# Designed miniproteins, single chains, continued (4): the designs that were tried, part 22

Each design is a single chain, and the fold is of that chain. pLDDT is the mean over its residues in the fold that is shown.

## One batch from the design tools (miniprotein)

Design m12739
Fold by ESMFold2-Fast:
Structure m12739 (fold): chain A 80 residues (1-80)
Amino acid sequence: SSEIVREARLALEVAAVDFMVAAVERAIARNKPQAALDKLLADARATLEEAERFFEEYNASEEHRRRLEEARRRLEALEA
């Protein structure tokens, strides 16, 4: 059904944000150049904003919303 497809897409959006945030964390741990960090941070922010827009359009589960909020907080800490 279309609902199963939407649920799968919501899960993929959360996974994409988690992946991007983890990529920034790994880049910091590996002492990547600032230019590379800036690009990864911008890409992570764009991915988060896309996921947030998708979640607003579709009735996301509480679990998915909590995961996205956790990813947002992690990203905001890395941008500080």
Scores: mean pLDDT 84

Design m12740
Fold by ESMFold2-Fast:
Parts: structure tokens; C-alpha cells; sequence
Structure m12740 (fold): chain A 65 residues (1-65)
């Protein structure tokens, strides 16, 4: 299913971006802002990937709170 694959790609992209940002020493606020920008860009290109990335961002945001 294309939608399922796109969703998983969105989740993976958010997790990879999060891991890179943490290793780079970005602040929690910088990490969240970067991920929010990525989700907004994905919403214009692929709504299923955006959904996966958004759900992952929400989970990350909860962990950082």
C-alpha cells in the first residue's frame, strides 16, 4: 500500500532528523521547530508522509515536555 509506505517513510524521516539534531547538540526548542518545518513541507507534497512525521513529532514533543 502506497499510503502505508509513505506513512512509514514520514515516521522514519522524523526519527532520523530528530536523531541528527540531538547529536548536533540542538536545543529541545530548535529540534521541535525543525521538525515542525519538515511536517509543514511534507503536508504540501505528501499528506500520508506528513501524517507519519506529525505523529512522530507529537510523540517527540511529549518526551521533551
Amino acid sequence: KQEELDYEIGKALALITYAISRIAGDSDEEIVAELERMVEKLEKENPYAAKGARETLDEIRAELA
Scores: mean pLDDT 83

Design m12741
Fold by ESMFold2-Fast:
Structure m12741 (fold): chain A 68 residues (1-68)
Amino acid sequence: GHMAEEKAKKAKEKAEELAELAKEEYGFDSYEVEVENNEKVTITLRKGDEVVKNTFSVEELLKMFEEI
C-alpha cells in the first residue's frame, strides 16, 4: 500500500544516515542501502576487501530512531 512505501522511504533515509555515520566513525570506504518489498532494509559496508551486511525490518529501523 501507499503507506508502506512512505515508511520504507523514511527507513531508507535513516539507514543511509546510519551508514554514513558508520563510515565516518569506523573508516569504511563505501556503503550501499537497499530496500526489499518495502519490508526490509539492507546496509552493506565495505572496507578494503572486508564486507559487512546488516538487514533490518522497516518497522524496527524506524523504532530504533524514535527511542533516541
Scores: mean pLDDT 79

Design m12742
Fold by ESMFold2-Fast:
Structure m12742 (fold): chain A 80 residues (1-80)
Amino acid sequence: SDASIKALLGAEATVMRMNLLILLKDPSTPEELKKEAQKLLDKIDDFLSKLDSMSASQAQKETNKLKEEFKKLQKKIKEA
């Protein structure tokens, strides 16, 4: 069901959110990457606030975009 799909997507976004909070708390994370992490955190919070009003297909597209941004941020952190 759409509700089950959106619940799963919300859980995935929440896991990304928790990982971003860990990055922001870590004193070894470079300042510029903390700024990128904060921007992504804000996007995830906006997504979660709108999730109930989205179609399952729109929620999947938005979650995929957030995952790609998160993946890029993780690569930058590994290279720092």
Scores: mean pLDDT 89

Design m12743
Fold by ESMFold2-Fast:
Structure m12743 (fold): chain A 64 residues (1-64)
Amino acid sequence: MSEEEIKKKVEEFKKELEELIKKGASVDEIQRYALSYIVKIEDEELRKKMGEVAKELIEKKEKE
């Protein structure tokens, strides 16, 4: 997968998680959504970056 394609997919994933948080989703709900998405990803780099984004957003939600 190209670096540009990875960046685009990560941005789309981040936007979806941010929208879920905006709707008042719980930490558990966000984690389940992220895991259901990430587990289907075969590209190791994309999977890692998506995992990092999910972790950062979950930590931010927990702090709020």
Scores: mean pLDDT 78

Design m12744
Fold by ESMFold2-Fast:
Structure m12744 (fold): chain A 93 residues (1-93)
Amino acid sequence: AATAVAEATVTLDKEATLTLRASATARARFYLFVDGELVAELEVAAGASATAEVKLPAGTHKITLVVSVLEAGSASATVEVDGKVVATVSATG
């Protein structure tokens, strides 16, 4: 298994939608934290993709994205805020 972490800080003038997009060539788990709280968890099968959406209020937020690839292969994810990519992570194991 391999694990990777990406961190970003986002500042929002108004409420916005955070979108997690995940894909993997091997079975993988993805964890999205906002301000230290787990807000989304995705399990993705080999060759599959998944999406999660979270609403964030105005203000400054710390985003932490964790990927764990559980079998031989790769996994990647992006975090978008209102369609703009703010974080990306990938792991190969």
Scores: mean pLDDT 85

Design m12745
Fold by ESMFold2-Fast:
Structure m12745 (fold): chain A 70 residues (1-70)
Amino acid sequence: SELEELREDFEKAKKAFEEAKKNKDVVTLQNILHELKELLERAKELNDEELIKEIESFIQEVEKAIKEYS
């Protein structure tokens, strides 16, 4: 299902974030941020309010890391 694929893509993004964060890889963090914004639009189309909130919260964490390492 589209929801299962979206959750799998979100889990992959979270794992990529942990690796990029450890390496302070700002370029990879910016790429992850772009991907998360695309995932957020997909979640909005599916009207999954909980997933929308989870992705929005995670976007804030990624933006915080980018700001901290820049």
Scores: mean pLDDT 89

Design m12746
Fold by ESMFold2-Fast:
Structure m12746 (fold): chain A 69 residues (1-69)
Amino acid sequence: MEAAVEAALAFARPALEQLKAAESELEREALLALLRMAVYVAARAESETLEEAREIAARAIARLEAELA
């Protein structure tokens, strides 16, 4: 679980860095959507079930939201 969460975070990192550098509200909204999609894609790659993928994605998103705060 924790290794899978770290893998999802690593995959989403480029989108997170672009989000931090974004200058417009529209760009931030678009990049936030991309970031969430990247996390879900990575979570699915690291999991055998949809339930596991949802748990990995939820934990990764929570950590990313904490970093953005």
Scores: mean pLDDT 77

Design m12747
Fold by ESMFold2-Fast:
Structure m12747 (fold): chain A 98 residues (1-98)
Amino acid sequence: SFREKLIKSIKEFIKWLRENVSKLSTGQILTLAGSHLTLLFMRSYLEKDEETAELFAEAIAKIDELGKKAKEENLSPEETAERLEKIFEDLIKKIKEL
């Protein structure tokens, strides 16, 4: 299904992030995560899957809040990646519950 393709894309991004986190800054990790979810949001919107698009919008807002905390707390790339993975896992769970 379309939603299964979105979930696969999120899982592939998490795997890539785990393999590359040592090569990236906190800012790069946040930018890549936000960009990836924005593309999936737009795809959901074009497919007229408004419920899934709303879940991506909520996840993007959580990444923005994480970006603020990362600056305030000087989070490492590894700590930022761990918190992002939790946001993505929650997103996958919510998409599956639709």
Scores: mean pLDDT 90

Design m12748
Fold by ESMFold2-Fast:
Structure m12748 (fold): chain A 99 residues (1-99)
Amino acid sequence: SMEEQRRGGLIGSAAEAVRLRKERGEELEPEELEFLEQVEELRRAGDREGALRLAAENPEVLRRALERLLELAREQGASEEDLRALEEEIARLLEWLEA
């Protein structure tokens, strides 16, 4: 579905934000690095359902990765409108995880 595609895309973007922080030499929690590696492996395999399941099983790590995504968007000069849209997509994903 389009919603599953959006959720998978958001999870991938969150993992990419963690990857960019890692490449900058920033200190990351071991759990964030493990999440990044697992998401990248699943996406490389084309396993979107596996990525969604991984996110659902690790909601606290996903929340941190989504926070890094939002911070990255701010650093890259995203508009207030784009940031609000991203925050709404994040809220929708987190609601799905709690359902």
Scores: mean pLDDT 81

Design m12749
Fold by ESMFold2-Fast:
Structure m12749 (fold): chain A 70 residues (1-70)
Amino acid sequence: NKVEAFKALAPHKDKNGLVDVEKAAEAVSEKFGVSRAAVKEALKPVEIGDDGKVDLAEAAEAVAKLLEAR
């Protein structure tokens, strides 16, 4: 759910409230047992430019939707 996704991602946020896509994929993969590739695909629409970063709230929502689809 969104709360658990947020808890998994919150420790990896930077000073701007952004999370690296690679760190997000690792954290979610380890906590929920989904592939890193699946997490990266879920985050692609909310990724900010070409920096490989996502907003924490948008990342948590995208991950929650991915987990609901399983």
Scores: mean pLDDT 77

Design m12750
Fold by ESMFold2-Fast:
Structure m12750 (fold): chain A 75 residues (1-75)
Amino acid sequence: RPAPQTPEQLEKVAKLVAKAMKEDLKVSDEEAIKLFSDEILKGTTNPEFKEEIEKLKEEALKNKLSFEEFLLLYG
């Protein structure tokens, strides 16, 4: 998993991923957050990581973050 060099670079990468996902799937930010989080949760067996992803998902939805902002919290 490549680490971004700066917060600005992480934001740029998040925006590109979010744009591609929203355009390909034609979903809202809320729906994109749910789909991305659920896909990660399906693929992981680490309970600590699952708790962290669920917390990030809940926090993003509660604060009505964009999918780009959610990816910044995830990264």
Scores: mean pLDDT 70

Design m12751
Fold by ESMFold2-Fast:
Structure m12751 (fold): chain A 55 residues (1-55)
Amino acid sequence: SPLNKQILELESELGMLQMKLHVALRDPSTSQAEIEKIRAEIAALEAQIAELRAQ
């Protein structure tokens, strides 16, 4: 279904953001503000996926 395809694409994007967070946490030049920004992006995407799954 179109819904399943959209969820799969968003889950792929979530995986990329989680990798970006992993790299940022290991980079001593990354600020706490940048880490918080990435975490906020992950939380927003997780909320979007959850809303689509609730349909």
Scores: mean pLDDT 88

Design m12752
Fold by ESMFold2-Fast:
Structure m12752 (fold): chain A 81 residues (1-81)
Amino acid sequence: NPYDSLSKEELYETLRALITLARLLARASTDPALRAQMEAQIERLEALIKENASKEELIEALTELGRVMGAVMAELERRRA
């Protein structure tokens, strides 16, 4: 897992960039359930960052956000075809 090699500060910088991208994807999604899942995962990550959560907790939440982001991207591609 590439995130395991990052310092906590580097992980926070990566998380801020990914949260920005996740928000853009959530706004592009036309599926309200996927949009709600994205928003929930973004809020979870932001809460963990504010609470100074462990690196493992941040990586776990980031991995889940990535899976939901993948689902939104797949939904957008299906609606195109």
Scores: mean pLDDT 78

Design m12753
Fold by ESMFold2-Fast:
Structure m12753 (fold): chain A 92 residues (1-92)
Amino acid sequence: MEELEKLGKELLDKVKNNSLSKEELLELAAKIAELLGLDVEKVLKAIEEAYEKGLSNEGIVQIFIATMAIQTEGYSEEKLKEGLAKFLENEK
């Protein structure tokens, strides 16, 4: 849990500072997906498609959340989004 929280915080901090590169997002997403026991390749493919479609870093993070929710039984996209929003509020 702590490791997942640290990686999530790093991802969100980089998004806030508009300093998140494609490579950094892919690395952080892969680590988070691995910790959650998700299909890393499927998560990375979804992020690559989002970049190809010209989505913003925020849009790409939303695609990542949606992909994680789909792969994880008992997790909803809404719950993941709410968790990230509360985490961002606590870091202001």
Scores: mean pLDDT 63

Design m12754
Fold by ESMFold2-Fast:
Structure m12754 (fold): chain A 88 residues (1-88)
Amino acid sequence: MKAKERLKEAIKRLEEFVKKLKAGEAVDPRELLETLEEVKRAAEELGRPDLVEAVDELLGIISSSDATPETTAEALEKLIELAREALE
């Protein structure tokens, strides 16, 4: 599968996580981490070091004891916007 196609699919999954977090629903941390790793892999293949760095920053945020569903959703939305730029 082409890197852009994999990134597009990962973005859809991240959008569902944002929707769940905003609705107060539980998100599986493992599924979230797997999706973020796929974004990072696609970003590396597309030559987007800015997107790779954004994923690493988000991984730091969600691993923090200060992370809330709200701050996680905001960080994911920012990553989704940057990832969409990589598709155009």
Scores: mean pLDDT 81

Design m12755
Fold by ESMFold2-Fast:
Structure m12755 (fold): chain A 88 residues (1-88)
Amino acid sequence: SAAALLKAELDRDIATLAALDKSPEVQAIIAKARQLAKGGGKGELEAQMLLGVAFLVRAVANTLVTRQGVPQEEAEKFKLELLKKLLE
C-alpha cells in the first residue's frame, strides 16, 4: 500500500539521518518528524518534507567545507542555526 511505502521511506530516512548526524538538533528534528508522522496522511508528508530539508541543510554545510573552503566549525554553526529554525 502507499501508506506502508511512505512509512518505510520515513523509517529509512530517519535511520539514515540518525547515522549521519548525532547532534542534539538532528535528534530533535527526528523527534519532531516522528510526532508529525503520527498524524497520518498530511502529517506523514510534513514529516518527509522536514527530513528532506534537514538533509538539504547538511548537504549545503558539507558543500561550504568541501567546495568553498569554509572552516568545518563555521559550516557546523551554519547547519545548527538552520536546523534550530526548523524546530520553531
Scores: mean pLDDT 84

Design m12756
Fold by ESMFold2-Fast:
Structure m12756 (fold): chain A 66 residues (1-66)
Amino acid sequence: KVREEVAEEYREKGLPELAEFVENELTDEQAKERKEVVEYTAEQLRKIGDEIDEEIAKRKAELEAL
């Protein structure tokens, strides 16, 4: 049942592919252990993605000004 809870949290966070993987491929214990690491990494990647997008937009604006 832990797998179902972890999978539902991933779906809520917009990670349906990971949710499906957790439900089908992992045991409850493995899902619990990996949940913490994946959540932490996913949050960091989202933050980096947002920063990169902003930086790209700024540099494009600078090039357009030339």
Scores: mean pLDDT 64

Design m12757
Fold by ESMFold2-Fast:
Structure m12757 (fold): chain A 70 residues (1-70)
Amino acid sequence: DIEEVLAEVRRLLEAAGVSQETIDRILAGVRTALETKDRVVAGVVLAELSRLLSPEDFARVRARIEAALA
């Protein structure tokens, strides 16, 4: 479910102290990647998430996004 992935990503970014503007931009990218199954867009978004989240939280989000793409 795309909405469950988006809710988890929002929660983790809010916990990490990321600005609302950046969160909304990243979530728009996640939504586009998952709705269109665009792995290039997904790669760009995952690169940003890897800079903002802890390695553990990033690994979980990456696994969820990759599962939702296939």
Scores: mean pLDDT 86

Design m12758
Fold by ESMFold2-Fast:
Parts: C-alpha cells; sequence; structure tokens
Structure m12758 (fold): chain A 81 residues (1-81)
C-alpha cells in the first residue's frame, strides 16, 4: 500500500529533519540544506521508485519533473481508493 509505504518514509524523514534543525541551531535552512535532506529522504524511499524520484526531482529543483511525478502518485492513490 502506498499509504503504508509513505508513512514508513515520512516518519524517518521527519525525525531526520528535526535532528538536522536541532544540529544547525537555526530554524532557517538554506535551499542547499533542504535539497540534501530531500536526497536523504529519497534514499529512505528507495524501495518505492515514484516517491524516491519525486524527492530527487524536488532536491534538484526540477519543477516539471516533480509535477509529473506528483501527478502520477496522486493518480495511483486515487485509483487505489
Amino acid sequence: DLEEKLRAVVEPAQALIEKRLAETASEELTREEIAELLREAAEIAADHPLLAELLRAMAEGDAERAKELAEEIQRRIEESR
């Protein structure tokens, strides 16, 4: 289930983001730091190709690719309902 896999990725990614925020002693992250966190999240999501590709596209700032992947993921979620 995509929802189950999304939860399995979101929880570790959330913990990683919170850890990074605490380590930087700042609530303001640079675009580069955000991109690095998204790449790490993509590695955690490696067993779910579409989600991993979306996170990588977001990390690279590829808005068109990210939009296409987000639409594909949404389509699959709606079809699964």
Scores: mean pLDDT 63

Design m12759
Fold by ESMFold2-Fast:
Structure m12759 (fold): chain A 73 residues (1-73)
Amino acid sequence: DNLFEALRALGLSDEELELAEKQLKTPEVMRKNYEKIGASEEEKKKLEEAEELLKKLLALPLEELQELIRAEL
C-alpha cells in the first residue's frame, strides 16, 4: 500500500494504479507467462530478484519509498 500511496501522490490515475496493483499482485502469472515464451534461467533469476525488490519496496515507509522513486526516475 505504501508504494501505491506514493504512486498516487505522483499523480497516477486510479485506473493506472489498479493495473500496477494487478501486475504486482500476480507475480505467479507473470512467471508462468515468462516460462511460456521460453525465458532463460538468467531471465528467471532477474524476475525473482525483481519480485523480492518489490516486496521490500511495499514494506518500506512512504517517505523512503518516495525518495527511491525519485532516484530511479
Scores: mean pLDDT 63

Design m12760
Fold by ESMFold2-Fast:
Structure m12760 (fold): chain A 85 residues (1-85)
Amino acid sequence: MDKLIQEMLEFVKETARKIMLTISYYGALSKVDEGRRKIDEILEDATRKLGSSVSNVRKLVDYMILGEIDKAKKLIEEILKKKLA
C-alpha cells in the first residue's frame, strides 16, 4: 500500500509540475486557448493512468500546487480503497 501511495504521489507531483510549466509558457506567449488544450491533454492522460475521474485528478493537482500534500495523500488512499474494494 505505502509504495503505491508514494508512486501515485510522485506521479501527481510530476503532473502538477507539467501543468504549472504549461500555464507559465503559454501565458507568456498569450496563447491561452493553446495552453488550455495542453492542460486538458495532460489531465486526460493523468486520469487514464490513475484510473480515476477527471474531478479527482484535478483535486489532486490542486492540492499539490497548493502544497496540501496531506490532502493529496488522503485522496489517493480513498481512490486506492475504491479500486481494491
Scores: mean pLDDT 80

Design m12761
Fold by ESMFold2-Fast:
Structure m12761 (fold): chain A 66 residues (1-66)
Amino acid sequence: AEEAARALVDLISEKGYISIETAARIMAERLGVSVAQARRAVKAEDRDGDGKVTALEALRAARRLA
């Protein structure tokens, strides 16, 4: 969970956000879950529904999957 969160934070730091699809794929690979499961967790934390994943949203999603 922490390793996946760090990778996501590094990517987000450059642009301030990443897409739901990018976050879901990284979490699926790092946590051993399906992309669909990871995408659902990320979407649950995307409170604005804008398709942009912030560092805080990525960390919360990773904790839900762990």
Scores: mean pLDDT 72

Design m12762
Fold by ESMFold2-Fast:
Order: sequence, then C-alpha cells, then structure tokens
Structure m12762 (fold): chain A 86 residues (1-86)
Amino acid sequence: SSAKKASREVIIQEASITLLLVLAKLYVKLGDAEKARETIRRLREQIKALEEFLAKADEIPESLKQMAQATAQEAREQAEEIERQV
C-alpha cells in the first residue's frame, strides 16, 4: 500500500541520517576534517530529502511524521554542533 511504502521510506531516511551523524562524530574524533565535512554535507542533503518527502507525502501516519520531523530537527542541530568541532 502507499501508506506502507511511505512509512518504509521515512524509516530508511531516518536510519540514513542516524548513520551519517555517527559517522560525522567518528571522523571528528579521528581528526579527519575532510571526511567530517563531506559526511556533514551528505547529512544535510539527507535531512533536506526527508523534510521534502514529509512535505509531499499524504499517507504517512501522523505519529511517524511527528517523530521524523523531530529527528530532522535534532539532526540539523547536531550537524551544526559537529561542524563547529571540525
């Protein structure tokens, strides 16, 4: 169903954002400024993709949409903090 497809897409995009956050933090700890910046760029692109998907999709459960919006906002704030550490 369209709702099942939309929910799956949200979960996959949230997982990608979480993985990129962990990876960016790891590169900062390793002192790899170049890879940290590249990972932060990819993270911001994934956050934007999630936000655009949430804006266009009609069949996402409201609870999942609210959780995904919170994840996007937290990820954006963490990306800014990580970038200050590079």
Scores: mean pLDDT 86

Design m12763
Fold by ESMFold2-Fast:
Structure m12763 (fold): chain A 60 residues (1-60)
Amino acid sequence: MKELEEKLRKEIAEYQKKVDAENSAKHDEMAKKVLEEKGLDPEKYLAMTPEEFRKYIEEK
């Protein structure tokens, strides 16, 4: 019985992992959209390295 439960849990966990990954991608898309709506060029965001973006947040 425990074996069956373990299998089911594993499958559910795998499925949730996929959903979480998708949510992460969605968040990035939303961020880009917000930048565009704020009058910021999404190309500028893409040109920025993660390091530069981090610096900007830290500098604040």
Scores: mean pLDDT 64

Design m12764
Fold by ESMFold2-Fast:
Structure m12764 (fold): chain A 80 residues (1-80)
Amino acid sequence: SMADVEAGIKETLEILKESALENPDNPVISGFGTASAAALGEYKEAADLYRKMGEINEKQGKLELAKQDYKLAEEYEKKA
């Protein structure tokens, strides 16, 4: 049913989000988890994950990506 499909999607998004929260230093896992938090409407968690991604990108000298991540963190924080 459509309800079963929606439940399955939500469960998958929750798993991806939890993986990102537990592995913030992994850019691939963090990217998928951040997108999943946003898709779930968990804007506070999406903002926190974008801020962590920004910090990692800044540390790696990826200043333009860091600015984009910090901007997205601010935008999601305002939606929370």
Scores: mean pLDDT 78

Design m12765
Fold by ESMFold2-Fast:
Structure m12765 (fold): chain A 66 residues (1-66)
Amino acid sequence: SEDDEALKAAKELAEKALELHRNGGSPQEIANYLTAAGILAAAITNPEKRDEAVKLIREAQAEVEK
């Protein structure tokens, strides 16, 4: 489904942001990946899948802010 594709893509973008953070990537590039993940999460129509995506993105945001 489109929701499953969006959830997968949001997870991949959040994971990329964490990878960049671990490797000393630019704050702007990290922010761009997290923003893109958030846009995909917002497009998810199923509430449970959206909540899963939002939780993952929030966890990634918390990690990169350390």
Scores: mean pLDDT 86

Design m12766
Fold by ESMFold2-Fast:
Structure m12766 (fold): chain A 74 residues (1-74)
Amino acid sequence: KEEEIIETKVQFARDLGQRLSDRAREAGDDQLAEQSRQAGDDLAQAIRNGDQVAYQQAQDRLSQLAVQVSSLAG
């Protein structure tokens, strides 16, 4: 079940990046949309590689991007 758990986390990471990207695009910020998608992909890659440092960095990046997207939406 290790591979099933990893795939689930990878999918969540991609979905998170995609949702932030969609929100940023709706707000008219294509640059933030692309950065959000990239950060989601970076998190997914860190999960696949078991890279704890890259995982933490990508997670922090997504959190910062989520704050920026939230400020655009309200």
Scores: mean pLDDT 81

Design m12767
Fold by ESMFold2-Fast:
Structure m12767 (fold): chain A 75 residues (1-75)
Amino acid sequence: GAEKAKEYGKKGDGKKANDYSIESGRKGDYDKAIEGGLEAVKGASKENIPAAIGGALSAIGLKIDAGLKAGRLAK
């Protein structure tokens, strides 16, 4: 689940962290997916921080946008 994204982020594996964050969003775990994505950013290597931030935030934004466009939060 989203906790795996956090673990892989701390290990510096931004791709796996991002993949688990997206999967958590698909299961409806939005809060945990956001938390996992933020931890992935924190775990990124200093030299790869911009790429890790872009990937993690893109995954989070995609899930939020999908939820809003599904009309559940759109009013």
Scores: mean pLDDT 57

Design m12768
Fold by ESMFold2-Fast:
Structure m12768 (fold): chain A 87 residues (1-87)
Amino acid sequence: MSKLKITADSEEALDAAIKAVRIVLPQAKVTRLSKTEAVVEHPLLKDAFDELGPVLEAMGFKDVKVEPGKKITATYKGKKITIELLE
């Protein structure tokens, strides 16, 4: 099963990033590790990963940078997020 990790500078930014993942993958399993960290699991995460960029932009994230199949960085209301594809 593929996993990604979300790290955010605020709880609001983390919640917005989780919402973006659920727009692309509604059935994704989300495990919140803290107010600013979560792990997401879904079999299609690798195939859907690069689709997160446009969804983040549509949700009002700024400075969205996609490293295909590896990492996405962005800001939400001035707070940084990092989404890393794990395994």
Scores: mean pLDDT 85

Design m12769
Fold by ESMFold2-Fast:
Structure m12769 (fold): chain A 67 residues (1-67)
Amino acid sequence: MHERIREVLLEAAETGESYTVAELAERAGVSQSTASVFLDQLLAGGAVRREGNRYTVTELGAERLRE
């Protein structure tokens, strides 16, 4: 996993923020395609939850991002 994506999502888990693909890409300093691929992987693993176009870190995801 990209370390920067992990850092942004870990911060989001602590603050309760949700991100679109574009917002995550901008904050992490990666392309939208890179952010989309990682969010899809995290969604499949239950580490994030999607509502519309926004992704929120789950409690399971927060635990796994701290590892």
Scores: mean pLDDT 80

Design m12770
Fold by ESMFold2-Fast:
Structure m12770 (fold): chain A 94 residues (1-94)
Amino acid sequence: MIEELKELKKRLEELYEEIKRLARELFEKFPDDLELILRAIGDVLRAIGMLFEADLLIKKAEEGGDAKKALEELKKMLKEAEEIVEELKELLEE
């Protein structure tokens, strides 16, 4: 289970890099769209927060905490991060 949590965190790190890349492309394509820029910044900050939360969940599971609950929460964060990636991709196609 701890190994599975670490694999999911690695996937979350990959999604964070994708979110940063997409946000940067969005800033370059729409430099005058302040509302869209602020949304993309918010998405990057949310992804940073998820990475910190994932680290805390893994640490607590390693210390004898509820690894099953940590797994469920981390899977939920991955789904949210994947949804952010899809939303940013859609915005770039406009």
Scores: mean pLDDT 86

Design m12771
Fold by ESMFold2-Fast:
Structure m12771 (fold): chain A 91 residues (1-91)
Amino acid sequence: MKEKQVEEIRKLLEEELELRSKLSGKEITEENLEMREKIVEETVKTLPEPEDLELLNEAYRAYVEAALTGDAAARERAEALGREVEERIRK
């Protein structure tokens, strides 16, 4: 399960970088891809519990969906899930 969750996070971070590139008009660089790998490693290290990883993945998916669709409900879900992740980290 953990390896599958790491790949899911990596995929969501790739989608987030593509979204930022599209919104800002900046190209995705090799440096951005290297930073993504470091973020994945850091995230797995910080949130080792499967439940926390699933919550983070849900937050990222909601964020990407909200940004791509402009859906207010998706944005609200992303913000709520983001707060839950933050509370888990701050424990």
Scores: mean pLDDT 66

Design m12772
Fold by ESMFold2-Fast:
Structure m12772 (fold): chain A 81 residues (1-81)
Amino acid sequence: MTSEERFLARLTEEQREELRKLEEEAERVREEVRRLLAEGREEEARELAFSFLREALERLIRIAEEIGDEEAVEALRRVLA
């Protein structure tokens, strides 16, 4: 079982719903980043991508803290550093 599969198995229905919403938001951000890059707006695309990544990681850290997955919290905090 992967770390991702172990993490997902510990989630409540409410936390799984939050992850689904985050995944939908990630898809929308990905499309916007592609649009900005196609228009030559590379700096704005980079700022949007990094801003979303930080927000997504912070949400994942919160969920990991709620379920008591200390390894996931440490791994995610390391990505933010």
Scores: mean pLDDT 77

Design m12773
Fold by ESMFold2-Fast:
Structure m12773 (fold): chain A 71 residues (1-71)
Amino acid sequence: DAAAEADRHFARALSLAQQAVNAEKEGKYDEAAKLYREAIEHVRRGARLVGQPDPETPELEKRAKEAEKKA
């Protein structure tokens, strides 16, 4: 079921984003950047499975770039 697979990707993206926020607060900027990028990829995979246009994730993208600059 593509919808169920998409839901798993969205759940994984949320989990990864939460881990990234925690890593960033701990000063682990390299890990945070990686986790934000992984979260974005899971959002994209989920969206493709349900035939939706790739959702814009400006907050995740901005946080990833900020973490990359501090890494």
Scores: mean pLDDT 83

Design m12774
Fold by ESMFold2-Fast:
Structure m12774 (fold): chain A 56 residues (1-56)
Amino acid sequence: SREEQLRLDEEAARIVAANRDTVIPQVVAETGLSPEAAANLAFNRVRAELEAEAAR
């Protein structure tokens, strides 16, 4: 549902925000992306993981 998608988006954003000081530098080191692009990729990765967990 739309409500489920919004919940997953909010949860993913909270997880990335809580771990920003570790996750973003790790993604930058792995990919060579800018911090802004790395933050977007980190959000997408967490969001995909949460969606996969919700499907179990």
Scores: mean pLDDT 82

Design m12775
Fold by ESMFold2-Fast:
Structure m12775 (fold): chain A 87 residues (1-87)
Amino acid sequence: MEEAEKAKEEALKEIEEKKKETLEAARQSPDQGRELLAEMQKEAGKKIKEIYKLDEELGLEVQNYAVGKINEVEDAIAAEEARRAAA
């Protein structure tokens, strides 16, 4: 239980950090943002799989959190692409 809780905390922190990095890259270049988003999805999936092996409930919680953050990043990249196209 304690190992799974710690893995969850680390995963949530890393997902937030990757979100910040991806949004910063997207601000400079939407294409770079798309590339980092793909990497973020891959890394999040790996962490979720590891946590699911320790605790199914915590794995699901991290999955839901990651999906939410990935959707926020996708929306932000799409908004930046639209903003640039409209300028």
Scores: mean pLDDT 83

